# Ledger of designs, part 50: designed miniproteins, single chains, continued (5)

Each design is a single chain, and the fold is of that chain. pLDDT is the mean over its residues in the fold that is shown.

## One batch from the design tools (miniprotein)

Design m17824
Fold by ESMFold2-Fast:
Structure m17824 (fold): chain A 63 residues (1-63)
Amino acid sequence: SLKQMADQLEKAAKENASEKEIQKLLAKTFGEETAKRAIESARLNGVPMSSVALSVSVALRER
């Protein structure tokens, strides 16, 4: 469910999980290509991976 995925992403953010683990969680939710694009965009813009995971978690909780 979307709530379970949101919970996993929030936990990963709070525990400072690796980029690889966050990409894997995003890939399970949105597919590999979307996950790669999100990680690439964050890296190019200097956004921490924990912030990416938390932002996605919040978005998933809204739907």
Scores: mean pLDDT 82

Design m17825
Fold by ESMFold2-Fast:
Structure m17825 (fold): chain A 60 residues (1-60)
Amino acid sequence: GKATIAQMARTGTRGGLAGAMALQEAGLSEGSPEEVRELVEKGGGIEAAREAYRGALEAM
């Protein structure tokens, strides 16, 4: 949920941003930040993660 997204944002890493996209795509609201980071790091998706995270921030 929001707490996980906020935690990823505070990391300030590409993995943190990419994690937001992976959470949305996988439908995970409580996935561990590390697992999500690794998943997206392998697949890329930095640009999609940025857009997803920006949208989530505006919705917060």
Scores: mean pLDDT 52

Design m17826
Fold by ESMFold2-Fast:
Structure m17826 (fold): chain A 65 residues (1-65)
Amino acid sequence: MEEQIKKLSEAGKLLKEGADAEEVRKALLEAGVPEDTAERAAKAVEQGDYETAEKLIKEALWQTL
């Protein structure tokens, strides 16, 4: 639980720092996010849709709590 929350926060930080889609996907997978959700977030980053990527990360955080 706590480790997953920490890794999800790190994924959000990577988004703010302008990380590549692959880095965001990897961080989400390490946080235990399902591959489908991680791929959606990565695709959003690749397309410059940071709003959708951030939304998906927040939803994963809420599910972990």
Scores: mean pLDDT 75

Design m17827
Fold by ESMFold2-Fast:
Structure m17827 (fold): chain A 74 residues (1-74)
Amino acid sequence: MEKELEQEVTKGMLLIEAAVVKLAAEKGKITAEEARKAAEELIRKAKEAGLSEEQLAEVEEAAEEAVRAAEAAE
């Protein structure tokens, strides 16, 4: 139970972080390079936390959306 709760909390936190990165990118507050580095860190944290394949896919999708938002804002 504890490990499962930690994984769900970690996923939720990473999804919120990805949304914050996306918003910052859309507002021109970060560069596409900074968004890519943030995306890599989010995916790394998800893998290190031992998230399931489905949870990893959600984090990877959110991270990619943030990068695309940054690239579109440039």
Scores: mean pLDDT 81

Design m17828
Fold by ESMFold2-Fast:
Structure m17828 (fold): chain A 58 residues (1-58)
Amino acid sequence: LEEEAKRAEEGARKGALASGGDEEQAERATKNAREMALKGDLDGATLAGAGGASRGAR
């Protein structure tokens, strides 16, 4: 879970920045991805990363 959470965090950060989000939005997406991964929702964590700042802002 820790390895998956860390991977989800990196993906979410890069996804948020690639989607035009700023650092704060990237941190929110990263935190959400980590929480999802730790709760066993690895698909949700991956989707949060792919959606980037857009999903984090909603």
Scores: mean pLDDT 65

Design m17829
Fold by ESMFold2-Fast:
Structure m17829 (fold): chain A 92 residues (1-92)
Amino acid sequence: DIWEEAEATLYLLKGIVALKNGDYETAIKYFEEGIKKYPDSPLLPVFYENLGEAYLKLGKYDEAIKWYEKALEVDPDNERAKRLLEEAKSKK
């Protein structure tokens, strides 16, 4: 468990660094790889939220909406995901 969580955290952090640097395609790659390798991670809602943001930044609004909705399925009280979902819907 602890080693899987450490590895999931590293994928999440690599994705976030890429996202902050404007490398949205690299961010998506790291987030998708982390989700694929650690499908039961408690970090999944954070992966989904950041993956949605990367798609939003690329102008891929339908993909952004899908990932924010998935984040809200896991954590319905995620205010950031709610806000970004409305932003993605408004930009369609």
Scores: mean pLDDT 85

Design m17830
Fold by ESMFold2-Fast:
Structure m17830 (fold): chain A 80 residues (1-80)
Amino acid sequence: SEIEELIEKAKELLKEGKYKEAAELAIEAAMRALRQGRDPEVILRAIGLILRAIGLMLEGKYKEAAELAIEAAELVLEHS
C-alpha cells in the first residue's frame, strides 16, 4: 500500500540520518493513514501523536518527530 511504502521510506531516511526528511514523510504517512481510520479511539490517539510530532518538528527534534509519526501511522493501519 502507498502508506506502507511511505512508512518504509521514512524508516530508511531515519537509518541514513536524514531526520527532517524522515519526519516530513512520516507525518504525511500518518495523515494519509488517518483518512482511512474507522475507530474513534484510534483516530483520537493518532491525532494526539501527530500533533506531538508536529510540536517536535517545531523544536527541531526531527528524529523523535519521525518516530512518533511512524507510530501514529502504524497504529491506524493496525486498526483499519
Scores: mean pLDDT 87

Design m17831
Fold by ESMFold2-Fast:
Structure m17831 (fold): chain A 108 residues (1-108)
Amino acid sequence: GVKYASNEEIKELLDSLKTISEELKEKLKEILKNRKIPLEVFEHLVDLLNEKKLSPLLFLLTLNALSSKKDPELEKFFNSLDPELQKKLEEIKNASLEEQLELLESLT
């Protein structure tokens, strides 16, 4: 079964981000509160961002795609992206846990 991140795990993972401002971390905690995001995928995204293999923008867009509720500002950014990148993010959204982890590597 898929384990979803708790609000406490979301907070701890966001607080571990090395390259994101404290203001953006607090905004992300608000955006991601009570959303169903697979824990293993979230942990992998955090590692990719902290290792500088993933841009902050792609990190935010991928989290928005994976979450059960969408942020309207991030959806506007999504719609302005290159069509190939939009397709990759849509594939990640609908993929199994194992496929999501593989697809995240394609963003790096």
Scores: mean pLDDT 74

Design m17832
Fold by ESMFold2-Fast:
Structure m17832 (fold): chain A 93 residues (1-93)
Amino acid sequence: MKEVPEKDIKVGDGPVEGGALLELAESLFGKSLSNEERVKILQGSLGVKEDGVADKEFVDAMQKFAGEKVTGVVDKTTRKNLVKKDDAGELLK
């Protein structure tokens, strides 16, 4: 089991090595997929545009799905709750 990344995901973040967005996608879907595909799968699971970048709709969808306040920043608590939702089978459908 991988620990949830400590960094916040913000609007404008891309799928960059060591970035919080990529680390979240890796925590949810593992390392078997490319960096861009992992982010796009998360976007598709949340029903937002699959462009591989953290736009406002993607960030808001992540916070809303995790049951957290929509602030425009996906913090560690939001990421932890997204991982819990994935473990419950709510994201991978």
Scores: mean pLDDT 68

Design m17833
Fold by ESMFold2-Fast:
Structure m17833 (fold): chain A 60 residues (1-60)
Amino acid sequence: SLEQLRELLERVERELEELKRRLEEAEQRGAPQSELEALRRRIEELQETRDTLRRLIEEL
């Protein structure tokens, strides 16, 4: 349903905010570049998911 898609979008957006904060924390604790790159890649994947969900909701 549209409501389920909207709830999923809100969850994805909230997860993106959390991941960005975790990336900053990882940088502060001196995490390896590979871990930082993995976090950035996950953020990018979720941004693509968000964009897809927005398109689905708008095209209905």
Scores: mean pLDDT 85

Design m17834
Fold by ESMFold2-Fast:
Structure m17834 (fold): chain A 64 residues (1-64)
Amino acid sequence: MTVEDARAEARRLLETHGPEEVRKRADELAAEVEPTRGKPDPEAFRKRLLANALTALLQEEEAR
């Protein structure tokens, strides 16, 4: 998964479910990836990219 793929997925989730649900999902993904920090895990890397994209998009939306 690329950063662009993660950003596209994050935007789709925000438009579909709204910011409250997306915030919960971002927190869940961040919690799942925390134990794998610093380890070469492709699934953890993908989840981290998505969690970061969701968090960034939520911060952008709140700054409006």
Scores: mean pLDDT 72

Design m17835
Fold by ESMFold2-Fast:
Structure m17835 (fold): chain A 63 residues (1-63)
Amino acid sequence: MEVFELTPEQEEEIEEVAKKLLESDLEERIKLLKELREESEEFTEAVLLKVQEMSAKEVRELK
């Protein structure tokens, strides 16, 4: 489908990008986010939401 519905491949890509952002330093995060926003703002927002969810989960488990 062409109407911005998430496919399994897109969901996996979002998760990989979110994980990269979490493991990157501040400078790398800013650079990646700018590149993502230039390609698709909706995709970038989905990635940011995933980063927030993953960060909250890991903080609960790792202190």
Scores: mean pLDDT 70

Design m17836
Fold by ESMFold2-Fast:
Parts: structure tokens; sequence; C-alpha cells
Structure m17836 (fold): chain A 79 residues (1-79)
């Protein structure tokens, strides 16, 4: 993954996390973990980003967890 792709993906993660939080699909803790995952992506730490998103998904509603799983699958494919 290029630096530009990582920056765009981090922005996408923040957008998705914000949208899910507004819908009540993420609690405060899962939302914070998703934001930390976006920061990890920007730093090139994709393994940490995946771990943080998995933790966020475990605390999310089923719909929130499913949305975060799409981001996890993309990171696993691109790392």
Amino acid sequence: MSKEEAELLARAIRLVANWLKERGELNDESYQLALEAAEAVEKGDFDKAIELLRQAASLATPAGAQALQVLIDYLELKK
C-alpha cells in the first residue's frame, strides 16, 4: 500500500467510524479504537490497525461489526 493509499484509507476509516457512531452502531470505546486504527494506518502500522479494528468490532453492534469487518478484510488484502 502506498502512502497516498494509506492516507485515503485512514480518511475512509474515520468517515465510516463517524457515520456508525452517529447511528449508534459504535459505542464511545469502539469509536475511539476505530480512530486509533486510522492513525495506525497513517503511520504504516497495518497489523496494529487490524488489531484495533477487531477490538472495535467486538464492542460494536452486529451492523457496526460487519461494516468494520469490511475495513479489516481490505487491510489484510493490502498489507
Scores: mean pLDDT 87

Design m17837
Fold by ESMFold2-Fast:
Order: C-alpha cells, then sequence, then structure tokens
Structure m17837 (fold): chain A 78 residues (1-78)
C-alpha cells in the first residue's frame, strides 16, 4: 500500500525519505503508481519537501520525475 508506507514515514518525521520514496515511484512504469505518487506529493504540501524536490530537479535526468517535482513545488510555493 503506497499511501500507508509514505504516511508512516511522514508520521515519523522522515520527510526526506518519504519524498525520496515518492520520487522513486514517479519513475515507475506503472502509470497508476506514478500518478498516485504525484498527487500525494501535492496533497502533503510539506515545506520540508521543498529542498528535496529542488535537489531532485537539479540532479535528476528523468523528465517525468522533473516535471512532477516542478508541479508539486508550484503547488507548495503558490
Amino acid sequence: DLIKKVQSLINEGKYEEAIKLLVEYLLSKDKEIREFAKEYLKVIQEESAIEPLKKIIETSTDKEAIEAAKEVLEAIEK
């Protein structure tokens, strides 16, 4: 269960690990998992997610992950 695993990390204050896991799922070939990870990142809107997302945009070469991270940052920083 994708939600339960990510929610557990967030409840433990492990925001960096939660973001890392969600980004990993954004790289999945399963469209449902990818869309769910993106939507969940937009729902949590944690300020501590901003730095991990920016780092992913800077260091990642995956277009889908970069686009999703930018979309989430736009939602958080709006």
Scores: mean pLDDT 73

Design m17838
Fold by ESMFold2-Fast:
Structure m17838 (fold): chain A 83 residues (1-83)
Amino acid sequence: SALELAKEALKTAERALELAKNAKNLAEAIAAAILAIGAIFLAEQALKNAETEEAKELAEKAIELAEEAIKLAREAMKTLTLK
């Protein structure tokens, strides 16, 4: 269901954000970005099919957290690739 997709997207986004905040090398930063992109995909599918306010709110929160995770992952990648 859309609600189940929204919940999964939120959990994935939260994990992506945690990985992005703790990325110690390029591979970890890339992994965080990939998880965040996956979370956005799931959240957008949830939003497209959402019939409840709860599903919409969870999906929107997942997108916000995933976008923050991507931002932090990109910042980490820049720092970790500089000599």
Scores: mean pLDDT 85

Design m17839
Fold by ESMFold2-Fast:
Structure m17839 (fold): chain A 57 residues (1-57)
Amino acid sequence: SPARELTEEEKKAFEELLKKDKNPSKEELKEFAKKYMPEWTSEAVRIEILQYKKLKE
């Protein structure tokens, strides 16, 4: 899988992103990857966020 396991910091960042914006735009996901997870592709971040959202609700 291109996405590695999340660190505690990355998980916290995802949680904060989703609390502030339940449906991040593709542009937001690209910026998020650039700021916090530059080694991740925006698509990998998107997939991880979708999986996280599905798990939460």
Scores: mean pLDDT 68

Design m17840
Fold by ESMFold2-Fast:
Structure m17840 (fold): chain A 70 residues (1-70)
Amino acid sequence: EVLQQLKENGIKNLKLNTDNIDQAEAIIKKAAELGFEAISGEVATQEDAEKLTQLAKELGLEVLGIGVTK
C-alpha cells in the first residue's frame, strides 16, 4: 500500500493528485487512519474541493490547501 509506505518513510503531509472524487475520499480516510497530519492537493471541481476539505477536517486532518485543476 503506497500510503502506508509514505507514512513509514516519515511523510506526514499528503498531496492528492486525482480527478476521481471517490478515490480522493478513500485516500483521505486512509491517510487519517494511518495518522497523517495534513492534506493538500488539486481536484477537478470547486464542489469536490469543498467536500474533501470538509471530510479532512471531520477526520482531524489539517487542510493545507485543496485547489481546483484548470
Scores: mean pLDDT 74

Design m17841
Fold by ESMFold2-Fast:
Structure m17841 (fold): chain A 67 residues (1-67)
Amino acid sequence: SLDERSRWALLAARGRYDEVPGVDEATAAALREAVATKDRALLEEAVGRIPDPEAAAVVRAVAESRL
């Protein structure tokens, strides 16, 4: 739902990617590293691991805004 996507966006904005459905701790760590180092290739690889395309799109949008 839209409310669920808004919740995922807030979690991602706070670096709490592991609390987004389908994001394991290793993927969350890679996303935090990509944002910290501004590594777009690592961001794309990490987002590609997320099985839910809606969750992947939300995480990607938030993380890209922080590069």
Scores: mean pLDDT 84

Design m17842
Fold by ESMFold2-Fast:
Structure m17842 (fold): chain A 68 residues (1-68)
Amino acid sequence: NKEELIDYLNKKLEEDEELAKLFDEALKKLEEGVPLEEIMEELKKKIKDEKLIEGAKIALEEYQLLIK
């Protein structure tokens, strides 16, 4: 469920300032033209929560569509 994954991501970003900074860096890299796959591989190395990774992927994919 996409909605559930996004809600989970938002809650975790609110609870964890370091995670929020990591996600902000991911958004910035995406704006700079770094491939989404490369950004996701970097996030997977730092984040062990599979549900959080899925939520982040959905959010970044949607953001990428908005910045085109």
Scores: mean pLDDT 82

Design m17843
Fold by ESMFold2-Fast:
Order: C-alpha cells, then sequence, then structure tokens
Structure m17843 (fold): chain A 63 residues (1-63)
C-alpha cells in the first residue's frame, strides 16, 4: 500500500474510534505526501479534512 493511502486508511480508523485529533494529524500527513508526489488536488482535499477534524476535536473540548 502506498504511504499516502495507508495514512488515509489509518485516519478513517481513527474517525471510527472517535479519535478526531489523530484523524486530523493523519490527514495532514497524507496531504503532505500527496503534495510531495505532485497530486495538488488530493493534497488540498486532505488538508481540508485535517482542518475539519482539528476543528471537531477543538469543539468537543469546548462542549
Amino acid sequence: MEEAEKLVQEATKAIEDGNYREAAELFRKAAEVYKKNGDELKAKIFEGMAETFRRRYEAAQAA
């Protein structure tokens, strides 16, 4: 499995476990790998996902 795909699968599992902090970090790492490989579209998608789950984690702390 390619590095970026593995990170995305690990992020999905973190979401299933309710671990939004870990999911955000894994999506951020996946975005960096896609960017390094020249896949700017996927990099932007996973950067957005990382930001979404980072905000979800922060909101959960405030609730």
Scores: mean pLDDT 81

Design m17844
Fold by ESMFold2-Fast:
Structure m17844 (fold): chain A 96 residues (1-96)
Amino acid sequence: KEDLINFLKEAKRIVEEAESIDEALQRLTDLAERYIKEHPELADIVRLLLGAFRTIAAQAESVEEFKQRALELLDKVIEAVKNGEDIFEAIRKALG
């Protein structure tokens, strides 16, 4: 739970700092690979989040739209984790 929150916070920082969608996806992929290696129990949720970011990237018309949607997804997932809610349902709803 704590390690997942740390992943989500680092992902949020990457999305906020990135200057392009490609930069954001590369940095998010590197972050995900690191967390999966160090915390194998998070592999499924981290891979699902990467898939969600790629879906948002494919649909976004601008870096600003990508950032807005990715940050909304991350905030909803962080809230779901903190409240003990279904994380997979939170991701599904955020994707529309």
Scores: mean pLDDT 85

Design m17845
Fold by ESMFold2-Fast:
Structure m17845 (fold): chain A 65 residues (1-65)
Amino acid sequence: SALEAAVERAIKEEKDPKVKHALEVLLENAKLTGGDEALRKGLEDALETEEDPKIREAIRRILAE
């Protein structure tokens, strides 16, 4: 999907291992539980609960509006 591809690309381009790991966990959880809908919800939930501004920035960029 376009959303999955955007997350995978963000993981590849990310140089901060902490941000990379957070995105990888979100993507893996979504693939196990519900694909695109789970990924979108996971990203939105992470944006609400995440305290790290770099991780928040990466998620906002992926959601891209």
Scores: mean pLDDT 80

Design m17846
Fold by ESMFold2-Fast:
Structure m17846 (fold): chain A 66 residues (1-66)
Amino acid sequence: NPDLEAGQRALRAGDYEEAARHFRRAIEKDPNNVVAWGGLAAALLRGGRPEEAVEPLRKAAELSES
């Protein structure tokens, strides 16, 4: 998944808005991609948007337990 890989690279570079954008695209292609939901949560938390990370974190947890 190119968006998943791009999101992970942007996260490592500290480009949190860019990372969140790529992870959202990865989720649109595969809504069950737990790594994409976790990556979105990480991007939002590191980007100073922890309230927006709550739903992505819950979704990642639900998918990993299902």
Scores: mean pLDDT 84

Design m17847
Fold by ESMFold2-Fast:
Structure m17847 (fold): chain A 91 residues (1-91)
Amino acid sequence: KTLEEVHDEIEERALELYRRLREEGLSPVEIARRLLEEAEKNSGPLKGAYMLASLMAYVEAVEEGADPAELEEVRKRILELLEKETAKYNK
C-alpha cells in the first residue's frame, strides 16, 4: 500500500522475470524487446515489473556493447511506454 512496498514488490518480480529469460539464453537486447511487448499487454504491478525488467535488460545490453541502433530502438519504446503511463495519471 505504501510506495516503498509497491516498489519492492515490482523490483523482486522484475528480477525474477529477467533471470528466467537469461536462463533461456536470450541476449539482453532480445530480453528487453520481449519484456516491452509483455508490458504493453499488461496492467498494474505486473506491467511495472515488465517495464523495470526491460530497463534492467537495456542497461546490461549497453554494458555488453550491443548495437547502438538496437539500443536506440529499445530506449525509444521504453520512453513511449512511460509517456503513455504518465498520461493515465493526467486526469
Scores: mean pLDDT 78

Design m17848
Fold by ESMFold2-Fast:
Structure m17848 (fold): chain A 62 residues (1-62)
Amino acid sequence: DKIKEELINHVKENGKKYGVSEEEINVLIKIAEDAAELIKTEEQLEDAKKNIDEELKELSKK
């Protein structure tokens, strides 16, 4: 499942980049795995990545 792998890798790479805790990264990975089942297009995948980046930025501020 290429979409699932790409979304999970995006969470891992950018979570570390933004200094998010490993516990919070693991929670987001589970959410991303569930969200990947609903993603059918590249455009939806890019939107999901953008939403993840916004969430990671908010978590990095706390």
Scores: mean pLDDT 79

Design m17849
Fold by ESMFold2-Fast:
Order: structure tokens, then sequence, then C-alpha cells
Structure m17849 (fold): chain A 86 residues (1-86)
């Protein structure tokens, strides 16, 4: 059914976006942590500020990933329901 194929394609799109954001986010978080550690050794106040920015970035990324996961689950559940109805 065309509708099932469209939902599965949509779910795959969310899965690919999530994976890309998780990989990019992990790298960015690691880079921010390295910068914070380097700054902390030279200037404690600047290092603590960079750690705070990293924590804010990670919190915002988690919210985005949670929203994508929810969209993925909704698309997958709709596709599964249509498969069982057919």
Amino acid sequence: MKEIEELERKAKGYEDIKKSLEEGGKRASEEMTAKAQELLAKDRSKGEEEYAKRDEFEANLKKVLDNIEKQYEEATEKAEALRKAA
C-alpha cells in the first residue's frame, strides 16, 4: 500500500536525521569539553563558562532528539497499524 510506503519512508527519514544529529552532537560536545578543559587549566572562570555552554548545548540537543524520536514512533506505529489492518 502506498500509504504504508510513505509512512515507512517518513520514519526512515527521521531515523537518518536522528543518527546524523547524534553523531554531530557527540562530536560537538567532545570538542566543547576539550576546549573547556584547556580553558579551565589557564582560566578557571572561562573554563567553567565553557562547561556551562556545553551543558546548555547538550540539554537543547536532547530536546530535539526526543522530539524526532516521538515523530519516528508515531510514523512507525501508524505503518504497523495499517499493515495489521491489511
Scores: mean pLDDT 83

Design m17850
Fold by ESMFold2-Fast:
Structure m17850 (fold): chain A 99 residues (1-99)
Amino acid sequence: AAARRATAAGLKRLADEAKRALEEGDYELAARMLRAAADALATGPTSLAPDVAAELARLFEEAARAAEEGDVEKAKELLDRVVELAAEAAGVAVEDLPA
């Protein structure tokens, strides 16, 4: 549905912004963004199935922890998994999501 595609696109943009913060060495900003995303997915209204929302929240929480530890590579890998899962839930390929 269009709502799930919009959600996946939003999550990809958030992941890209967090990766940018990590690359700039702003690990605190990256961690705050990712924890906010995890909380929103766990507690807020979503077009995603509950199981998918819970898994995305878990991945964002793990990425936030990796960011706080300065593990940029692990944080980026976890964010790539977020984008993959969001795209799958939306029924689109990752490359078809807006930059």
Scores: mean pLDDT 80

Design m17851
Fold by ESMFold2-Fast:
Structure m17851 (fold): chain A 60 residues (1-60)
Amino acid sequence: KKEEYIKKLKEAVEKGEDGGTIGSILHQAREDGFSADEILEILEKATGVKLTPAPPPPAP
């Protein structure tokens, strides 16, 4: 199921969807119970960009 979010996010990025649409996909992944590490992996695979390890996740 993680692959589904990677595919959705990658498609949105390729189509030039706005940040709100991308944020909505990430919100759905978080709501589905994915961890911060899994969301980070989804972002990296969908965008092809390496993300720097960060301190604790930001608050909503």
Scores: mean pLDDT 72

Design m17852
Fold by ESMFold2-Fast:
Structure m17852 (fold): chain A 100 residues (1-100)
Amino acid sequence: PAPPENIERGEAARPTQEALDFIDEWLAKNPELRKVFEEILLQPTLEKAEEKLEEALKKGIITPEIAEELRRYLRASRARDVDALDEAVRRLAELLKKNE
């Protein structure tokens, strides 16, 4: 699909919406991790999102691998790189599955 025009609404591209729905299903198995992901992804700026992500990493709520994919996701979302966004989300879902 063509990239969306209004990623800046705080909701990312359509692939990201499908990916967020998919991740939300996986995160439902771990409500604490889900809450952290929501807080990170709903931040209006990349800087605040990365701050939330680093806090979660330091608290041991997420692994370094998950943190790295979340950073890629955030940066791809801000850069409107739909392909990188989709890839990061797929990797994130795979990591969440393995960390069960």
Scores: mean pLDDT 68

Design m17853
Fold by ESMFold2-Fast:
Structure m17853 (fold): chain A 63 residues (1-63)
Amino acid sequence: LEGALAVATKDVDVDSPAVLSFKKGDELLIEKVYPDGSAVARSLKTGRTGLVGLDDIEVVGWA
């Protein structure tokens, strides 16, 4: 899953430096996956990196 391309399945709007905000349909690069079902991803739209829930995204390919 690290290095995979994913698409957001819903809007997430949080005012936190640790959590990534995104809109449904935004493309994300998965940088790291944790055993608890969370990941660190980078938004290809904004260039920001942060925590995402794997339930909030769908893996669509390899980046």
Scores: mean pLDDT 77

Design m17854
Fold by ESMFold2-Fast:
Structure m17854 (fold): chain A 76 residues (1-76)
Amino acid sequence: MLRPADELRTLIDGLEEAIKELQARGVPKEEIDRLRSIVEKARAALDAGDLETAQRYVDEAVKELQRIVERLRAEA
């Protein structure tokens, strides 16, 4: 189901905060830059009114964030 613009904006803001936390935890710059790039694409799509594309990039960023968090837990 396509998310409303306000919900997508809230999710993007949350992803930006999660990226800051991962950076503080010492996640490699290459992974931070990749995740940030996906989030920037989501925000650009949202700003253009393309909610379908924005949701796709938000979903990609959430999956990437989950992979990083799972790896950090396994390495701890």
Scores: mean pLDDT 82

Design m17855
Fold by ESMFold2-Fast:
Structure m17855 (fold): chain A 68 residues (1-68)
Amino acid sequence: SPTHDRLLQGGRAVIERLRATGDPELEALADRLEALLEASKDRTPEEVKELVDGLQEAHDLLRRLGDA
């Protein structure tokens, strides 16, 4: 529960950063990750791996783009 809550908080932060860029492609990625984040509430830890991997990829992308 606390671990999942932290995942939701961290995921939301990444999603908001993607949306803040104003890039339509990054907004589409944010929409996909948000759907996965919502689905994660009722799924096993293994099933949330796709969300975790996606969030890690998004975070890496944001770092490569700088503050964009």
Scores: mean pLDDT 74

Design m17856
Fold by ESMFold2-Fast:
Structure m17856 (fold): chain A 71 residues (1-71)
Amino acid sequence: SVEELVEQIRKYVETLSDEEFLAETRKLLSKHLSPAETERLVAALKAALSLPKEDLIRVAEAAVRTALARA
């Protein structure tokens, strides 16, 4: 479900390095999105890495919900 994906991404933000977060999120999203949509979303998350963790989580949640709603 979307909620399970969002929760997993939140755990990645809290527990992984930036590089590991991007790699694991790409792997997770590739199960649900096309390769092009996966890379687009990962690129958006990479741009958001400069934000505080709480803001990064909010951006990630919104981006994942939007991408999955279009899939």
Scores: mean pLDDT 80

Design m17857
Fold by ESMFold2-Fast:
Structure m17857 (fold): chain A 63 residues (1-63)
Amino acid sequence: KEVEVTSVATGKVVKIKTNLSDEEIEKAKKLNEEALKAAEAGDDEEFSKKNNELLKLLTEGQK
């Protein structure tokens, strides 16, 4: 399975291979969207929170 996320640093869409369930993939997409919105708004705290949750979920999906 693959999940598409947009890199805040580069603005490019990245495809990541994952063992996540369909539900977890949807959660990852939502976290990425929320992180991007926070970054656009200049909310560094919310961005870090959402981005860390996303990275944790994606890391778990690599197992």
Scores: mean pLDDT 77

Design m17858
Fold by ESMFold2-Fast:
Parts: C-alpha cells; sequence; structure tokens
Structure m17858 (fold): chain A 84 residues (1-84)
C-alpha cells in the first residue's frame, strides 16, 4: 500500500514539472488502478491518451480502468491482457 501511495505522489510531482509527460500520466493511472482508485486512474489515462492518442497500450489501459470502475473486472482483465 505505502509503495503505491509513494509512486502516486512521485508521478503527480513529475506531472507538475512536465504536464505533457504521457508516460508519467500512464504510470500514474497504473499506480492508481493498483490501489483500486479507478475514478482517478481513468482521469490519468484520459490525459495520457489526450497527449498521445495513437498509443494503443494506454487506450487499452483506459478501457480496462473504465470497466473496473463499472465493476466489470473480468472484461477489464481481458482488455489488459490484449496483445494487439
Amino acid sequence: LKKYDEAVKAYKQAIEINPNDYSAWGNLGNALSSLKRYDEAVKAYEEAVRIKPEDQEIKNNLEAAKLEQAGREDEAIEVRNKRA
């Protein structure tokens, strides 16, 4: 728990310094998702997609986070494991 909370703080700090760091936004979404904070994870992934809309991995992570937010965990697992 503490490890992911520290990661969230670190990525938020990186984003304050460079708000166009799509990798930091994506990693923030991953850390928030690991903490089951899906509402915040969705927002972080949406910013990453906005910066780099052609990144299919981030788009898949956004779709999975939205499914997790809706309680559709099985479908989210399929999307996250997508090898497209």
Scores: mean pLDDT 80

Design m17859
Fold by ESMFold2-Fast:
Structure m17859 (fold): chain A 69 residues (1-69)
Amino acid sequence: DLARQSRYDEAIAALEARLAADPDDLLAWQHLGEVYLAMGRYDEAQRYGARVRALDPDRTLELPGLSAA
């Protein structure tokens, strides 16, 4: 679906721009993980989820559909 793919591409571009300006933007890392998970790119989703946990270890990232490690 081009409309969904376009929305994911736009979200990724916006979130990457935020991270280029502020690499400690926890919410941007989390949203990137969610977008990649929605795209079925689990390796990317896990990497971004791991960054969220590294920046805030008390905030367990609970992503729907992301299975146990």
Scores: mean pLDDT 71

